Designed miniproteins, single chains. Designs and how they scored, part 87

Each design is a single chain, and the fold is of that chain. pLDDT is the mean over its residues in the fold that is shown.

## One batch from the design tools (miniprotein)

Design m3011
Fold by ESMFold2-Fast:
Structure m3011 (fold): chain A 66 residues (1-66)
Amino acid sequence: MIDEEEVKEGLHLIAIGVYRVSLKNKGYSDAAIDAAVAAMEALYKRDPNATFSELWAAGDAAVAAA
């Protein structure tokens, strides 16, 4: 059966996907959205214990830097 860690990973991927759609609906450029998603995915790969808030903060920082 699915482990708790695997469920957490799935939820992180869903959170990133939802955040991507949210940025597009807010009128951010495709380049800024891709940068935000890449930053969130990179953080999760380096720190699997990163919280949703930390992932979204990384995305927000990437958008602000673009």
Scores: mean pLDDT 75

Design m3012
Fold by ESMFold2-Fast:
Structure m3012 (fold): chain A 78 residues (1-78)
Amino acid sequence: SGVEALRQRLKEAAEKHKELVLSRFSDEEIRQAIEDALASMRKAIPSVKEEEIEALRKEMLENKILPAELQNLRQAEG
């Protein structure tokens, strides 16, 4: 139960970051933003396991919808 709640919260934080980076960011900047979000969550929840953080990192990086969505947003902005 607790693990599920943590996973959901991390996902929501990454999703909020998605919306933010959904304008003007490169693949490396997106990756760095995800890492920064994970690092912040890890500091806020020190009881979270490394294995869980690694799984979430992989899932978020593997998603890779951000580059395409960024392109669409840049087109809308311009």
Scores: mean pLDDT 59

Design m3013
Fold by ESMFold2-Fast:
Structure m3013 (fold): chain A 62 residues (1-62)
Amino acid sequence: SKEAEIIKRIEAIFAAARTVEEKQIALEYAAKAFKYLARGDVDEAEKVVKEGEAKIEKLRAA
């Protein structure tokens, strides 16, 4: 399901986080995504996960 795919992506964010700053971003965006999933707002949860992924990627590239 789309929910299961989002959960796997959240797990991937945590697995990929290396620095304290990356881990803080992972926690922030994972928590927000889970709040949306708990409400059934799957599309908003996906958007939040994409934002978290992009933010960590930019931080890692810098």
Scores: mean pLDDT 82

Design m3014
Fold by ESMFold2-Fast:
Structure m3014 (fold): chain A 58 residues (1-58)
Amino acid sequence: ATKATSVEQAAQEAFTLYQALDQTVKPETAVRFVMQANELPQEWLPDVLQHFQELLAA
């Protein structure tokens, strides 16, 4: 997979990971893992988590 370069891409990657893990981890854990793997700034965490929650609500 291509390295995530935006909040929206990071949220989508985290959502895919969360679904692949059969939702056995906390949403924040999946988001943090994806952000670390893509070396994204921690200041993006609230925005990525918000988009992730929007994907869960859809």
Scores: mean pLDDT 77

Design m3015
Fold by ESMFold2-Fast:
Structure m3015 (fold): chain A 65 residues (1-65)
Amino acid sequence: VTRQVGGLIRLIGKGIEAGVGVTLEEKDGKLILNIEPSTPEADAAVKAFAEELKKEGIIDEVRLL
């Protein structure tokens, strides 16, 4: 399934708006999302964010630091 880069940028923007520290890294064609846990509210938002990214097929892995 093909997804647009604009969708990825918008999803990252939502993470920033929630005050969650997120970084993306690409390795061997895999896209990995690294997330810094903050508050219970931010952790819930991060899980929702990660579910959307995985559902869209935009990322391959999610890591909570």
Scores: mean pLDDT 66

Design m3016
Fold by ESMFold2-Fast:
Structure m3016 (fold): chain A 59 residues (1-59)
Amino acid sequence: MKFSKAQGQAAMRAALAAGDDLDPALLSAEGRTKAATAYGLPPDASDEQLAAAFSAGVA
């Protein structure tokens, strides 16, 4: 998947606002849903999809 830097940064902010770590494997269910929505992914997005989007946010 290709994500914009803005989408990655938005999801990173959403995860931090939920009180979760930036590691997708450590996100709460609520944090995962918010991050997936910010990335334009379905709420049931995989950890791999979330990791790819976080990587886009830091690059």
Scores: mean pLDDT 62

Design m3017
Fold by ESMFold2-Fast:
Structure m3017 (fold): chain A 75 residues (1-75)
Amino acid sequence: MTVEERLARVERSLRQLEAMGAPPSDIARIQGLIDKAKEYYDQGDTVKATELLDEAEDLMSRVSTRLVEERRAAA
């Protein structure tokens, strides 16, 4: 998967998390990582872009897990 393909996938996943009711602060953090990854990719720094995408994916995974746990606790 290319950095461009990963960016598109991560942006789609972020929209899904937002639709699921993720807190605006978590959405802003993930969006910041995506925006920074785009900036580095545009500069030709694919290594730094990949590192930031890995961080964004890790954060999205943690937020998704927390939302599922919160929903189970609230039910």
Scores: mean pLDDT 81

Design m3018
Fold by ESMFold2-Fast:
Structure m3018 (fold): chain A 96 residues (1-96)
Amino acid sequence: LPPPDVYVIELRLDDSFENFKKAYEKAMEIAKKENKPAEVVVLDEQGRVVAYLRFFYSSKTKKIIAVGGYRDDLAPEELKKFIDEINEKTKKIFPK
């Protein structure tokens, strides 16, 4: 559950993938500049969460941590690939 002061950007599933990338860049910018959690949420026509990305900025390490998820049955392949690439980059920064 995100803190009450999280910056949230909501997109519809029928929005263009380009709008999702713009929301991603905006959320990342807000997290870094404001040192504040940010979230992008993609909703279907019924308001169900299809995909999400959460952003955290560490001023101590000067790194952005981004983690995301999606519903495999509802998310478009381009969106899945984009989120998977982000998660893979995060794993390289914070290997477990």
Scores: mean pLDDT 74

Design m3019
Fold by ESMFold2-Fast:
Structure m3019 (fold): chain A 82 residues (1-82)
Amino acid sequence: MGIEEMKEALEKKIKELEEVLKKLPADSKLRPELEAQIKELKKLIEEIENNTVPNEELIKRYKELLEKSEKLIKEAKEELKK
């Protein structure tokens, strides 16, 4: 996967996180976790754009952030079903 493809995937996950965040109740305990995750994804995109992260670290952080984002989206969707 190229750097541009990784950036696009991160941007897509940010949009998915923001969409579930909009639907969550104001008092949801998941809101601060989703907001923190969105910030981490945006930080990695900034580091990619500034070429400040080594490729091996980038791939590792990319995979970890996507996995965590998918888990949080799943948890938020389960809360919304209740």
Scores: mean pLDDT 81

Design m3020
Fold by ESMFold2-Fast:
Structure m3020 (fold): chain A 110 residues (1-110)
Amino acid sequence: SELDKLIAEIKQVLDKLLELVKKYASEELAAKFQAVVDALMATLEDPNASVEEIEAEWNKLMAVVAEVVEEIKKTLPEEEAAKVLKEIAELVGELRQLLEEIIELLRKKE
């Protein structure tokens, strides 16, 4: 289905973002990020999940992304931080677009 394709695309982008988090953030923060990724994916794969539940898990993911961004700004040299944060911002942009498409598809089924 179109929904299954979009969920698979979100998983690919999340996996890329997780690799950056594991490389540049602390092990504790990487584990926290893995947990919110797993929760979002479980919610997206649940056929009974509401749009509100998906938005709640997205907001949790974005809160952890903000913590990762803050840690990178404090721990990496300025030039390296700028490059990594640009890659994170681009992946977050892709995730947001894919999530908006999923939400639109779910609303059309009501």
Scores: mean pLDDT 89

Design m3021
Fold by ESMFold2-Fast:
Structure m3021 (fold): chain A 83 residues (1-83)
Amino acid sequence: SELSLEELLLKVLELIAQGKSVEEINEELNVDFNDSTLEKLKEIVENSKNAEEFKEKLSELLPGLPDSFLEKLANTVFEIKKK
């Protein structure tokens, strides 16, 4: 079954935070995700120094995401990056 947009974004960001490539992410999620979007998400994960900067950059790339969801994504990414 296909993932919801929220589930897909969360899983993509988890995999990026774990250091997986665009190819590995597409294979694991069984979706043809846009490489340009994945590269931009990867840049945001790699270049954001803290959760606030991450939320700012992600909201610029994907305007209209709820603040509560942005917080969830930021917390998930930074918990993985600390491991």
Scores: mean pLDDT 77

Design m3022
Fold by ESMFold2-Fast:
Structure m3022 (fold): chain A 95 residues (1-95)
Amino acid sequence: MEIFGEPLPEELLERLRKLASDKYPYVLFVAIPRENFDPEAVVQLVREHGGEIDAVFGDEEHYYLVVSFKTEEQARALARELVERFGASVELIKK
């Protein structure tokens, strides 16, 4: 497990783990502040880094994503971009 930005709450991580696809070995759990969320830009950025979006949902404060990757390198590259561009909090796990 590797944390980019602020750690995600354990209750949220439990919910996100259930939404992760079993297709790929690397998963990002992402929280983006609602005011920073641009759906078109986020989807394009995921695509550019070879990610597959398993789930998207939101609450009053954040949009949450579960994104799966074939390689750790792709997952790390997207995690850095999400933190820098959107002020995201991201956790990387290997299944």
Scores: mean pLDDT 83

Design m3023
Fold by ESMFold2-Fast:
Structure m3023 (fold): chain A 62 residues (1-62)
Amino acid sequence: GVQERNDRLRDYVLSLAKERGIEVSDEAIQAAVNGDGPKLEELLGVELTSEVMDRKRLILLS
């Protein structure tokens, strides 16, 4: 369901941020879940936002 997809995306964002050595706020998690690309770019930068949005698309197609 929607909650399972949101949990998968959250786990991915946290894992990616940990590997890149950045801290992720709840606001960034909510932006990812909502598909708010501009807000994610402000919080995580363009490169990480692209990876997160690609992952969100793959999760939706699963």
Scores: mean pLDDT 80

Design m3024
Fold by ESMFold2-Fast:
Order: C-alpha cells, then sequence, then structure tokens
Structure m3024 (fold): chain A 81 residues (1-81)
C-alpha cells in the first residue's frame, strides 16, 4: 500500500466521521486497518474511535478531532511501509 493510498483512506474515514457519522467513519477506518499490520490497525481503530466518541460529546469540534486522529493514523500507518 502506498503512502498516497493511506492518506486518501484516512481522509475518507475522517470526512465520513464528520459528514455522515461515527458508524460510517469507523467502518472506513476498519477498511484502512485491515490493510496494515494487526498492531497498527488496532491502534488506528482506537485513535479514530476516540475521535468519534469526542465528536459525539462535542459536535462543534468534530472536524478538529477527526483531523487530529487522521494525522496520528497516517503517522502510525507510515511505520508499516
Amino acid sequence: MSLEEIERLAQEAANALVEVGPEEGLELTRRLAERLSPRTGARIITIMGGAAAAAVADPSKAKEYAEEAKKESIALAREDL
């Protein structure tokens, strides 16, 4: 998997979390995670899950939480390349 594919999939998951909701955002996160090592995939699911929970608690900051989780997820996925 290329870095460009990781960035695209992470962006799609972050966008879905903000624009559609936590269920769709986490489903797209799971699809990204399945393409990575089990350890890295689990860490990314945890990070995006935390962002989803935070966005439910404070929807006004959903975009900020999703963007931060996206950046952390890309950094972790890069370690698997």
Scores: mean pLDDT 85

Design m3025
Fold by ESMFold2-Fast:
Structure m3025 (fold): chain A 95 residues (1-95)
Amino acid sequence: METIDKILELLDKASKLPEEAQKELINRIYDLMEKEGKKDLGIKLVVKIRNYFNAKTDEEKEKYKAEIRNILKQLDDSTLEKILSVLEEVLEKYG
C-alpha cells in the first residue's frame, strides 16, 4: 500500500513533465508489465495513466487516480517496486 501511494505521488509529478517524458514513462511501464507476463493489466494501466495525464478537472484526475490504484492493488510488491523505479528514473532524467 505505501509503495502504491508513492507511485501515485510520482505520477502526479510526472503529469507536469513534457509530453516526451510522459510518453517514455508510459512505454517503459507497458514494456515492464509485458515482461512480467501481465500484458492485459499493463494495457489497462497505461490507458488510465494517459487519461490521468490528460485530465482537465480535479474530479477526472481523482477518478483516474482511483482506477490506477485499483489496478496497482492487483500487482505484487516486486512489480510495484519496478514501476516505482521507472517513475523515479524518468523524473530524474526530465526534472
Scores: mean pLDDT 87

Design m3026
Fold by ESMFold2-Fast:
Structure m3026 (fold): chain A 71 residues (1-71)
Amino acid sequence: MVEERAEEAIRAVEENPTSWEALLRASVALIALATELVFSEGERKERLQELIDRASEAINRGQKALEEAKA
């Protein structure tokens, strides 16, 4: 269940945007999504692309929050 795993990772970042562990978990989920994307087609491929983009945005926002918290 790559999609569900990714959604869980994204949510973890949203709940704890300054958590390095949550950001790392979301990054691992991106790798899993990319792997599944290679073997996907049609509707599922589009769904996976959406999740990859969403996860990437969540990671980016989390990294930004961590930089702000550090400063």
Scores: mean pLDDT 76

Design m3027
Fold by ESMFold2-Fast:
Structure m3027 (fold): chain A 64 residues (1-64)
Amino acid sequence: GVLEEALEAGVAGDREALERGIERLTEQGHSRERVERAIDEAGTLLALGHSREEALARARELLA
């Protein structure tokens, strides 16, 4: 999904793909600030050694 692709782009350092993902989530009715926070928090969890499933669950919780 769009959130998964945005998170993967962020982890890979693909800033252009990350920005497109953020824009798509914002177009779906999420606030930009909430989307950016969700991606940042999920990326931090991955950097700390948490699983992709935990990172995505946290991002989804923040967008609920």
Scores: mean pLDDT 84

Design m3028
Fold by ESMFold2-Fast:
Order: C-alpha cells, then structure tokens, then sequence
Structure m3028 (fold): chain A 77 residues (1-77)
C-alpha cells in the first residue's frame, strides 16, 4: 500500500510539474506570487506533519520535493 501511494504521488507530481513548466511563463506576477506562497506553505506543512509523526516520512519527502520543484519553476518564470 505505501509503495502504491508513493507511485501515485510521484506520477501526479510529474504530470503537475510538466503542466506547470508550460503554464508558468503565461501567469501574471500576482498569480506567480500566490502559487509560490502556496507551494512554500505546502512544504512547511509537510515538514511539520512529518515532525509530528502525522505524515509518513517517505510520503513527506515526496511532497517536500514536489513543493521545492514547484518553487524553482515559479521563481524561473
């Protein structure tokens, strides 16, 4: 079950990152800022939930990595 969840999350993240790379250059400065703030909050939340033992460490790692990639893409736009 954990492996299936990890595979689904990674697949979803790959699709999202590909979509975001195409979409980011067409976003307004306001939209980019809002998405950047949301991604930063998602990273902080995943780190907090992992520390509290409420999120499996391997799942948290995938979520954090995805959020960091999103932040990188948005900063380049």
Amino acid sequence: MLEEIKEELRRHNEELLAYLREKAPSLSEEELKEMLEAAERQKEEAERLREEGKLHPEIAEIVIEAAEEIIEILKEA
Scores: mean pLDDT 83

Design m3029
Fold by ESMFold2-Fast:
Structure m3029 (fold): chain A 73 residues (1-73)
Amino acid sequence: MMLSDEEVERLMAEIEKATAHAIATLSPSELAAYMRGLRDYIEMAMTRSTPEQRARLEAKMAEIEARVRAAIA
């Protein structure tokens, strides 16, 4: 079943909270494992997403990847 816009918004909020916690608490190697899991999770969500929802998820993923790179540099 396809994701609703409300489910995508909740997913985005959960990703933001989880990522902030991960950056604050995890080592660089643990962050790498977190990012692999997050990519798999978002890719699964994208299979159930409209093109518009997928674009929003891709933009959020790019933002998170940039923030994690900055945190471990």
Scores: mean pLDDT 82

Design m3030
Fold by ESMFold2-Fast:
Structure m3030 (fold): chain A 62 residues (1-62)
Amino acid sequence: MKISLVELKEKLKLSQRQLAKILGLSQSTVSRLLRDPSTTLEDLLKRGLISEEMLERLKSLT
């Protein structure tokens, strides 16, 4: 799945805080992830930061 975290944030018109809440992550973690514009939702899954179910849910929102 090739949706970047930055692209998801812009597509859903979310603030960093709202994105953190949706992902179940701290704002600091989301801030770090957003520093790398190549960070994808698949990368978050591989790092264990989100569940597979969360990834599918986020895909349904786009």
Scores: mean pLDDT 79

Design m3031
Fold by ESMFold2-Fast:
Structure m3031 (fold): chain A 65 residues (1-65)
Amino acid sequence: SELVEKIAEKNGLTKEQAEKILNDLRKEYGISKETLEELFKKTGYDLEATIAWIHRNKEEILKKN
């Protein structure tokens, strides 16, 4: 997917690694793919920044599905 490709490119990962991380984040935090796409767009597809944002804003994130 486009999201996986952008994450891979920005973070120096393979598409397979990016897809695994994306799926792990979705399962761990119960976040919809759509919400996760919005978050990655806001951080410029920066994995570390996105994870840090999710951790700090867990309440708002969980409310979105």
Scores: mean pLDDT 78

Design m3032
Fold by ESMFold2-Fast:
Structure m3032 (fold): chain A 92 residues (1-92)
Amino acid sequence: SVDRETAALLTAAAINAIGAEVGTRLGEETGSLKLVEGALKSIEAAEKSIERAKKLAEQSEDKDTYLEQLEKIEKRVEEARKRAEALKAKIE
């Protein structure tokens, strides 16, 4: 099912967005480059899930709902990326 696969990718994107946000916060609090690098890996995973989910959502009757949710997650991931990249530059 396109809907089932889209929902699964949306869930994966959301989980990785949370991982990115938490990893960035802990990296900032501890000065740990490894935690910041972990956050960047979660960001990369979220971005890949978002791209795949957007493509599948276009084939769904619920595409507008999926695309709206994906846009919200994408904004969170973009914010986390900016924070993680700035933090990495500061630590290095």
Scores: mean pLDDT 89

Design m3033
Fold by ESMFold2-Fast:
Structure m3033 (fold): chain A 68 residues (1-68)
Amino acid sequence: SKEIEIMIKIVEESLKNPDIDVAIGVAEISATVYNLSEKQRDIIIKSVERYLKNKESLENIKKFIEKE
């Protein structure tokens, strides 16, 4: 869906910043700009954390977003 494409794009843009606090900040601002729901915002933040804290692949993160 278009919403899932936007969520993936936000995560990819956020992950250009290796600092987790900066990456989360970018994700929060982007989610607000695109008027995403609290659930969609939570999925984006969890995706950023899974990549940067848990070192999950971007392919796995995209699957996580698509499943939700």
Scores: mean pLDDT 84

Design m3034
Fold by ESMFold2-Fast:
Structure m3034 (fold): chain A 75 residues (1-75)
Amino acid sequence: SLTVSYVDPETGEVLTEDLNSLEEIKERIREMLLAQGIPEEEAEELVELVFNDPEKALERIAELAKERHAALAAA
């Protein structure tokens, strides 16, 4: 099992959760990506990349972060 601790954005409480399945781990990563403002379609793709090619996943996340920064500067 993988133990994760995070701050619940809704309540502000520190939550600790034991992730006992690969499915739960993937769901948790997806939720974190969505919370960062990454689109749902990209988040789903990144979840698969994290487990298949973590280096490529990090590269993709950096690209999306740069795109978001450019969009905010243009608005």
Scores: mean pLDDT 69

Design m3035
Fold by ESMFold2-Fast:
Structure m3035 (fold): chain A 64 residues (1-64)
Amino acid sequence: STVRNLEEKVELAELVTREILEELGEEAALAAFKRMMEDGEEREVIEAVARVLKEKYGVEVEIK
């Protein structure tokens, strides 16, 4: 598919978040998450990333 939909965007955001955590650590992943919220990313994308941080890595994040 050449068209990006919300589901593809969520999958990409989850993948990028995992890579940041594994390569750069928790602080870098939190900074990326905050930037995502500041940039006005879709709510579903933000919630999916927060779930990955909490459920797979034990990192608590606040969604505004």
Scores: mean pLDDT 76

Design m3036
Fold by ESMFold2-Fast:
Structure m3036 (fold): chain A 63 residues (1-63)
Amino acid sequence: AADAVARRAVAETRRLIDELEKQGLPSDEALTRASQEVAERFRDDFAKHGPALRAEEAARWAA
């Protein structure tokens, strides 16, 4: 269950990058925007899922 949030983040990031690139944003800028969006979404998920999920996902994003 904990890794389900991580898999969703990866899928969402790729989807956002594709959408932003279609809007004319450079790949680098699209990646930055997608990363910000995913990070903000995960803040809400962490509030719901608690410390165990946060510890695992935070370590993954820090690497």
Scores: mean pLDDT 68

Design m3037
Fold by ESMFold2-Fast:
Structure m3037 (fold): chain A 95 residues (1-95)
Amino acid sequence: SMEEERRRRLEELARELERLIEEGAPREEIERVLREIAELVGLPPELVERILRELDLEEQVAAIALAAGLALEGLSEEEIAERLDEALARYRATK
């Protein structure tokens, strides 16, 4: 099914992202994989642009991973943005 193919591609991109982070790849290369993940799950370009411009690299990785998961569950852009803001606030509060 298309969902199974999309899930497999997402898993491959997630593994590639993990490898790039472990190897200390340039930020631009990591952000390219993050953009590919976002496009694969149909995240709005405006939301992706905001994440990549407003957050540091660690937060960008976490934000795109969360947003991608929520998009796969069928949440709206507004619901994803709200959930993302809540998750980031919790993450920052634990530091």
Scores: mean pLDDT 78

Design m3038
Fold by ESMFold2-Fast:
Structure m3038 (fold): chain A 94 residues (1-94)
Amino acid sequence: TDEEIKKKAEELLKELLKLAKELADRYPDNRGAHTLLALLEHALSEFEKWSAEEQIKAVRSLAEMLAELARELGDEETLRRAEEILKRADELEK
């Protein structure tokens, strides 16, 4: 099921990218939001080269970064969505 895990990890990464784009659009002067967006775009460009385990760990790390940024900004909706992605990534790791 490595192919199926990779497909789900990519779906989570794309969901994180969408959330990061929405956050950067809402907070155009926030450097952390733009940095996270750049990291997510870079991760997506390299993603197929990584193992399923590496992909899950990358999604977890990036989701944690998004959650921390959302918490700093008081964006409760983005925080909730980032935490949901973390839960889904944890289910793939099991």
Scores: mean pLDDT 86

Design m3039
Fold by ESMFold2-Fast:
Structure m3039 (fold): chain A 98 residues (1-98)
Amino acid sequence: SLSQAEFDGEVLLALAEIIVAISKIAKERGKLTPEDVKRDAEILERLVDEMERLGAISPETAAKIRELLEKAKEYADQGKVDEAIRYMEEAVDLLREA
């Protein structure tokens, strides 16, 4: 049986995966702005903070994911939406491996 922290961690991971999936769909529809991507990366950072607080991921894993999300925000600020999405995908992949 899952502990409460493990269950909460799985829910937060599912939310992170949904956010990235929505960003990809919005991009395919030509409706994704750099501001949207930056906001989505900021939401992912908050999910990572909560997962670390719950002990669902290690501080070392959280630090690596934050570095990827900072790169996503940097690329979004440059209007490089494709690169920003790739870094968000890498962040979620690392969460999944944790």
Scores: mean pLDDT 86

Design m3040
Fold by ESMFold2-Fast:
Structure m3040 (fold): chain A 69 residues (1-69)
Amino acid sequence: SEEAEKLIAEADELVQRAVKAWEAGDYDTSAELFREAAELYEKAGHKGRAELYRGMADIVRENGRRAAA
């Protein structure tokens, strides 16, 4: 649907921003953006993508905790 396409496009933009934040060492912002993207993918009916990006958020959060130790 057009609604799902818009949600996917917005989620894709959030993923790009999350990757840039991660590369910049902004782990908290990156993890938040990956979680937001996952919510939009889930709303669009893309459960697999939502699970993938929730996993990415968890990885980024773990990297941030290790970098702060």
Scores: mean pLDDT 87

Design m3041
Fold by ESMFold2-Fast:
Structure m3041 (fold): chain A 75 residues (1-75)
Amino acid sequence: EEDIKKIEESAEKLMKHVTPEQRERLREVLESLKKDPTKENLKRFALEMARAAEEAGLPLVTIYWENGVPVFEIE
């Protein structure tokens, strides 16, 4: 619900700053998460977000789960 919207917004913001290759990868994982919001899909999405940010030279993004919801913090 609201959490999925926040995740989608965060992914869209990051996609503007990453390479085309990483953008496609993020889009794929986001679509998987939107269709099937399992813990495994959330984990894959979070990992791709962190990896894309690191490779793009952006500030470190700390991703963790709190009460079953992924939390994103930019350092």
Scores: mean pLDDT 69

Design m3042
Fold by ESMFold2-Fast:
Parts: structure tokens; sequence; C-alpha cells
Structure m3042 (fold): chain A 107 residues (1-107)
């Protein structure tokens, strides 16, 4: 099973977060597999945020693979809502949990 090694959260603006998740995987992933995982994570994160009443203006997840490490970088911009520390933590948790879930489903 995959394992989260690190989660980095950076507030780029009052409405935009950058979340970088480093995941250790049991086998090397191709760049194509990393991109597909990123796409699925973006789709699922957007749905989960919208179910929580958080309106998303833009959401992208970039997947990169190097050896047994998968790095997923999410950039999330919210509609009409400022991101405080509590909301940033909530979003980061949703992104990290979704990234691990989708990575494990792909393996």
Amino acid sequence: MAKIKEVKVEKLSETTLRIEIEIEVPRPLSQEEALKIGEKVAEKVKKKLEEEGIEVEDLSVKGESEGNILTLTAVITLKGQKIDDELAEKIAKIVAETALEETNKYL
C-alpha cells in the first residue's frame, strides 16, 4: 500500500492554496500513471469540496513520479470565499486523504 511521506501547504493568495503531497509507492510509477492519478484526485477533491459547501473556481492536480515517490501538487482557487487557517487545514486533509485513496486504488 502507498504511504504519505509529507504534506506541504502554501497559501498563494486569500483564495488560492497550493498543497504538495509526497507519497511512497511500493513500485515505480510511470509519468503517465502519475498524470492519471492526479486527474482522478482533482475530480474527487472537487466533488468532496462541493459536497462540503465549498465552491471551487479552479482546481488542478499535477502528478510527477521519481522512483518510488509520487508527488501530487494541487492548486485550488475558491469562489467568493477567503481561506483562513482552519479552512486551509480542512482542504489539505481532504486533498491528502483523497490522494492516498486514489493512489491505492490505482496500485
Scores: mean pLDDT 86

Design m3043
Fold by ESMFold2-Fast:
Structure m3043 (fold): chain A 74 residues (1-74)
Amino acid sequence: MLSLAERLALELEEGFARIEELIAQGRLDEAKKNLEAALEFLDLVLQAHRDDPEVAAVVRRGRARLEELLARVE
């Protein structure tokens, strides 16, 4: 059984792969919308699991990666 943090990390890596594929296809508007939705999702996860430092660490790493990708589509 995966921990919540381990499952979140896997879901984020799959999400990053999908967004990078959209960027590679030149679908920048769709990539940007997916990035903005992912950032909102991470904020909600952090609020729901505020007492879990492992989840907080995964959210911080995921947010940094999403912000890097967002800069590429602006």
Scores: mean pLDDT 83

Design m3044
Fold by ESMFold2-Fast:
Structure m3044 (fold): chain A 60 residues (1-60)
Amino acid sequence: GMRERVLRGAEAAYASGSEATIRSAAGMLGKDFGVDAEEVERLLREGRVEEATELALAAA
């Protein structure tokens, strides 16, 4: 479902270890779901991928 797709994307971004990849993923979630991209980026940097996923889905 959508949650699993978003979670997999968030996990992949975090696992990449790349600041640019994390920023890009957060920006895409902000554009697609209307969530605050900076808040999503912060959560992803902290490894809080489930919280980042739930925040994005709650904004949709």
Scores: mean pLDDT 85

Design m3045
Fold by ESMFold2-Fast:
Structure m3045 (fold): chain A 94 residues (1-94)
Amino acid sequence: MEKEKYINKAKEALEEARRHFEEAQALSDATGPALRGVADGVRRAVREMEELYEKAKKASPEDIKKYTEKILEHARVARDLARVGRRLAEALQA
């Protein structure tokens, strides 16, 4: 039960971060090079989350919690970068 809870939480966070990457990449493609750094930042966070998620699936219950917490930290970075990208895109279109 506890292992499943952490793995599901990690999976949900990774799926959300992947959506943030898709949005950031679309904005970068639409607005040009100004948002490329944001898209690259979100992509790096997603890659780190994917590596941690693979480790979490193979880990002990104690380590699964640790990996899930790290995944949630990267998810927060991805979300915050996506917000910055959206605000910057709005400013560039104004």
Scores: mean pLDDT 83

Design m3046
Fold by ESMFold2-Fast:
Structure m3046 (fold): chain A 94 residues (1-94)
Amino acid sequence: MVEERVRRALELMESELTPETEPSLELLRRLAEEPSGARSIARLVEELEHLSPEEQGRELTRVMQRSLENGRYAAEQLERVGREIDEMIEERRR
């Protein structure tokens, strides 16, 4: 069941694929490689079963895009903190 729903999620997103949505599809592929991620995708597909295939693809894309935006923000903040720490270490060695 999980594998079938993951495959369906990929097919639904691929049918609506554009250059702008490719990062969202790539995130879904990466999540599908982990057992916990695969189960989350399967559950999301199950919740969207009442929608048309086109609407399912759009909602999957929206969920993945929101996850990417949240992830990019977190990554950017971590990169900034890392740079500040490196600068402090360099000053202490002068």
Scores: mean pLDDT 74

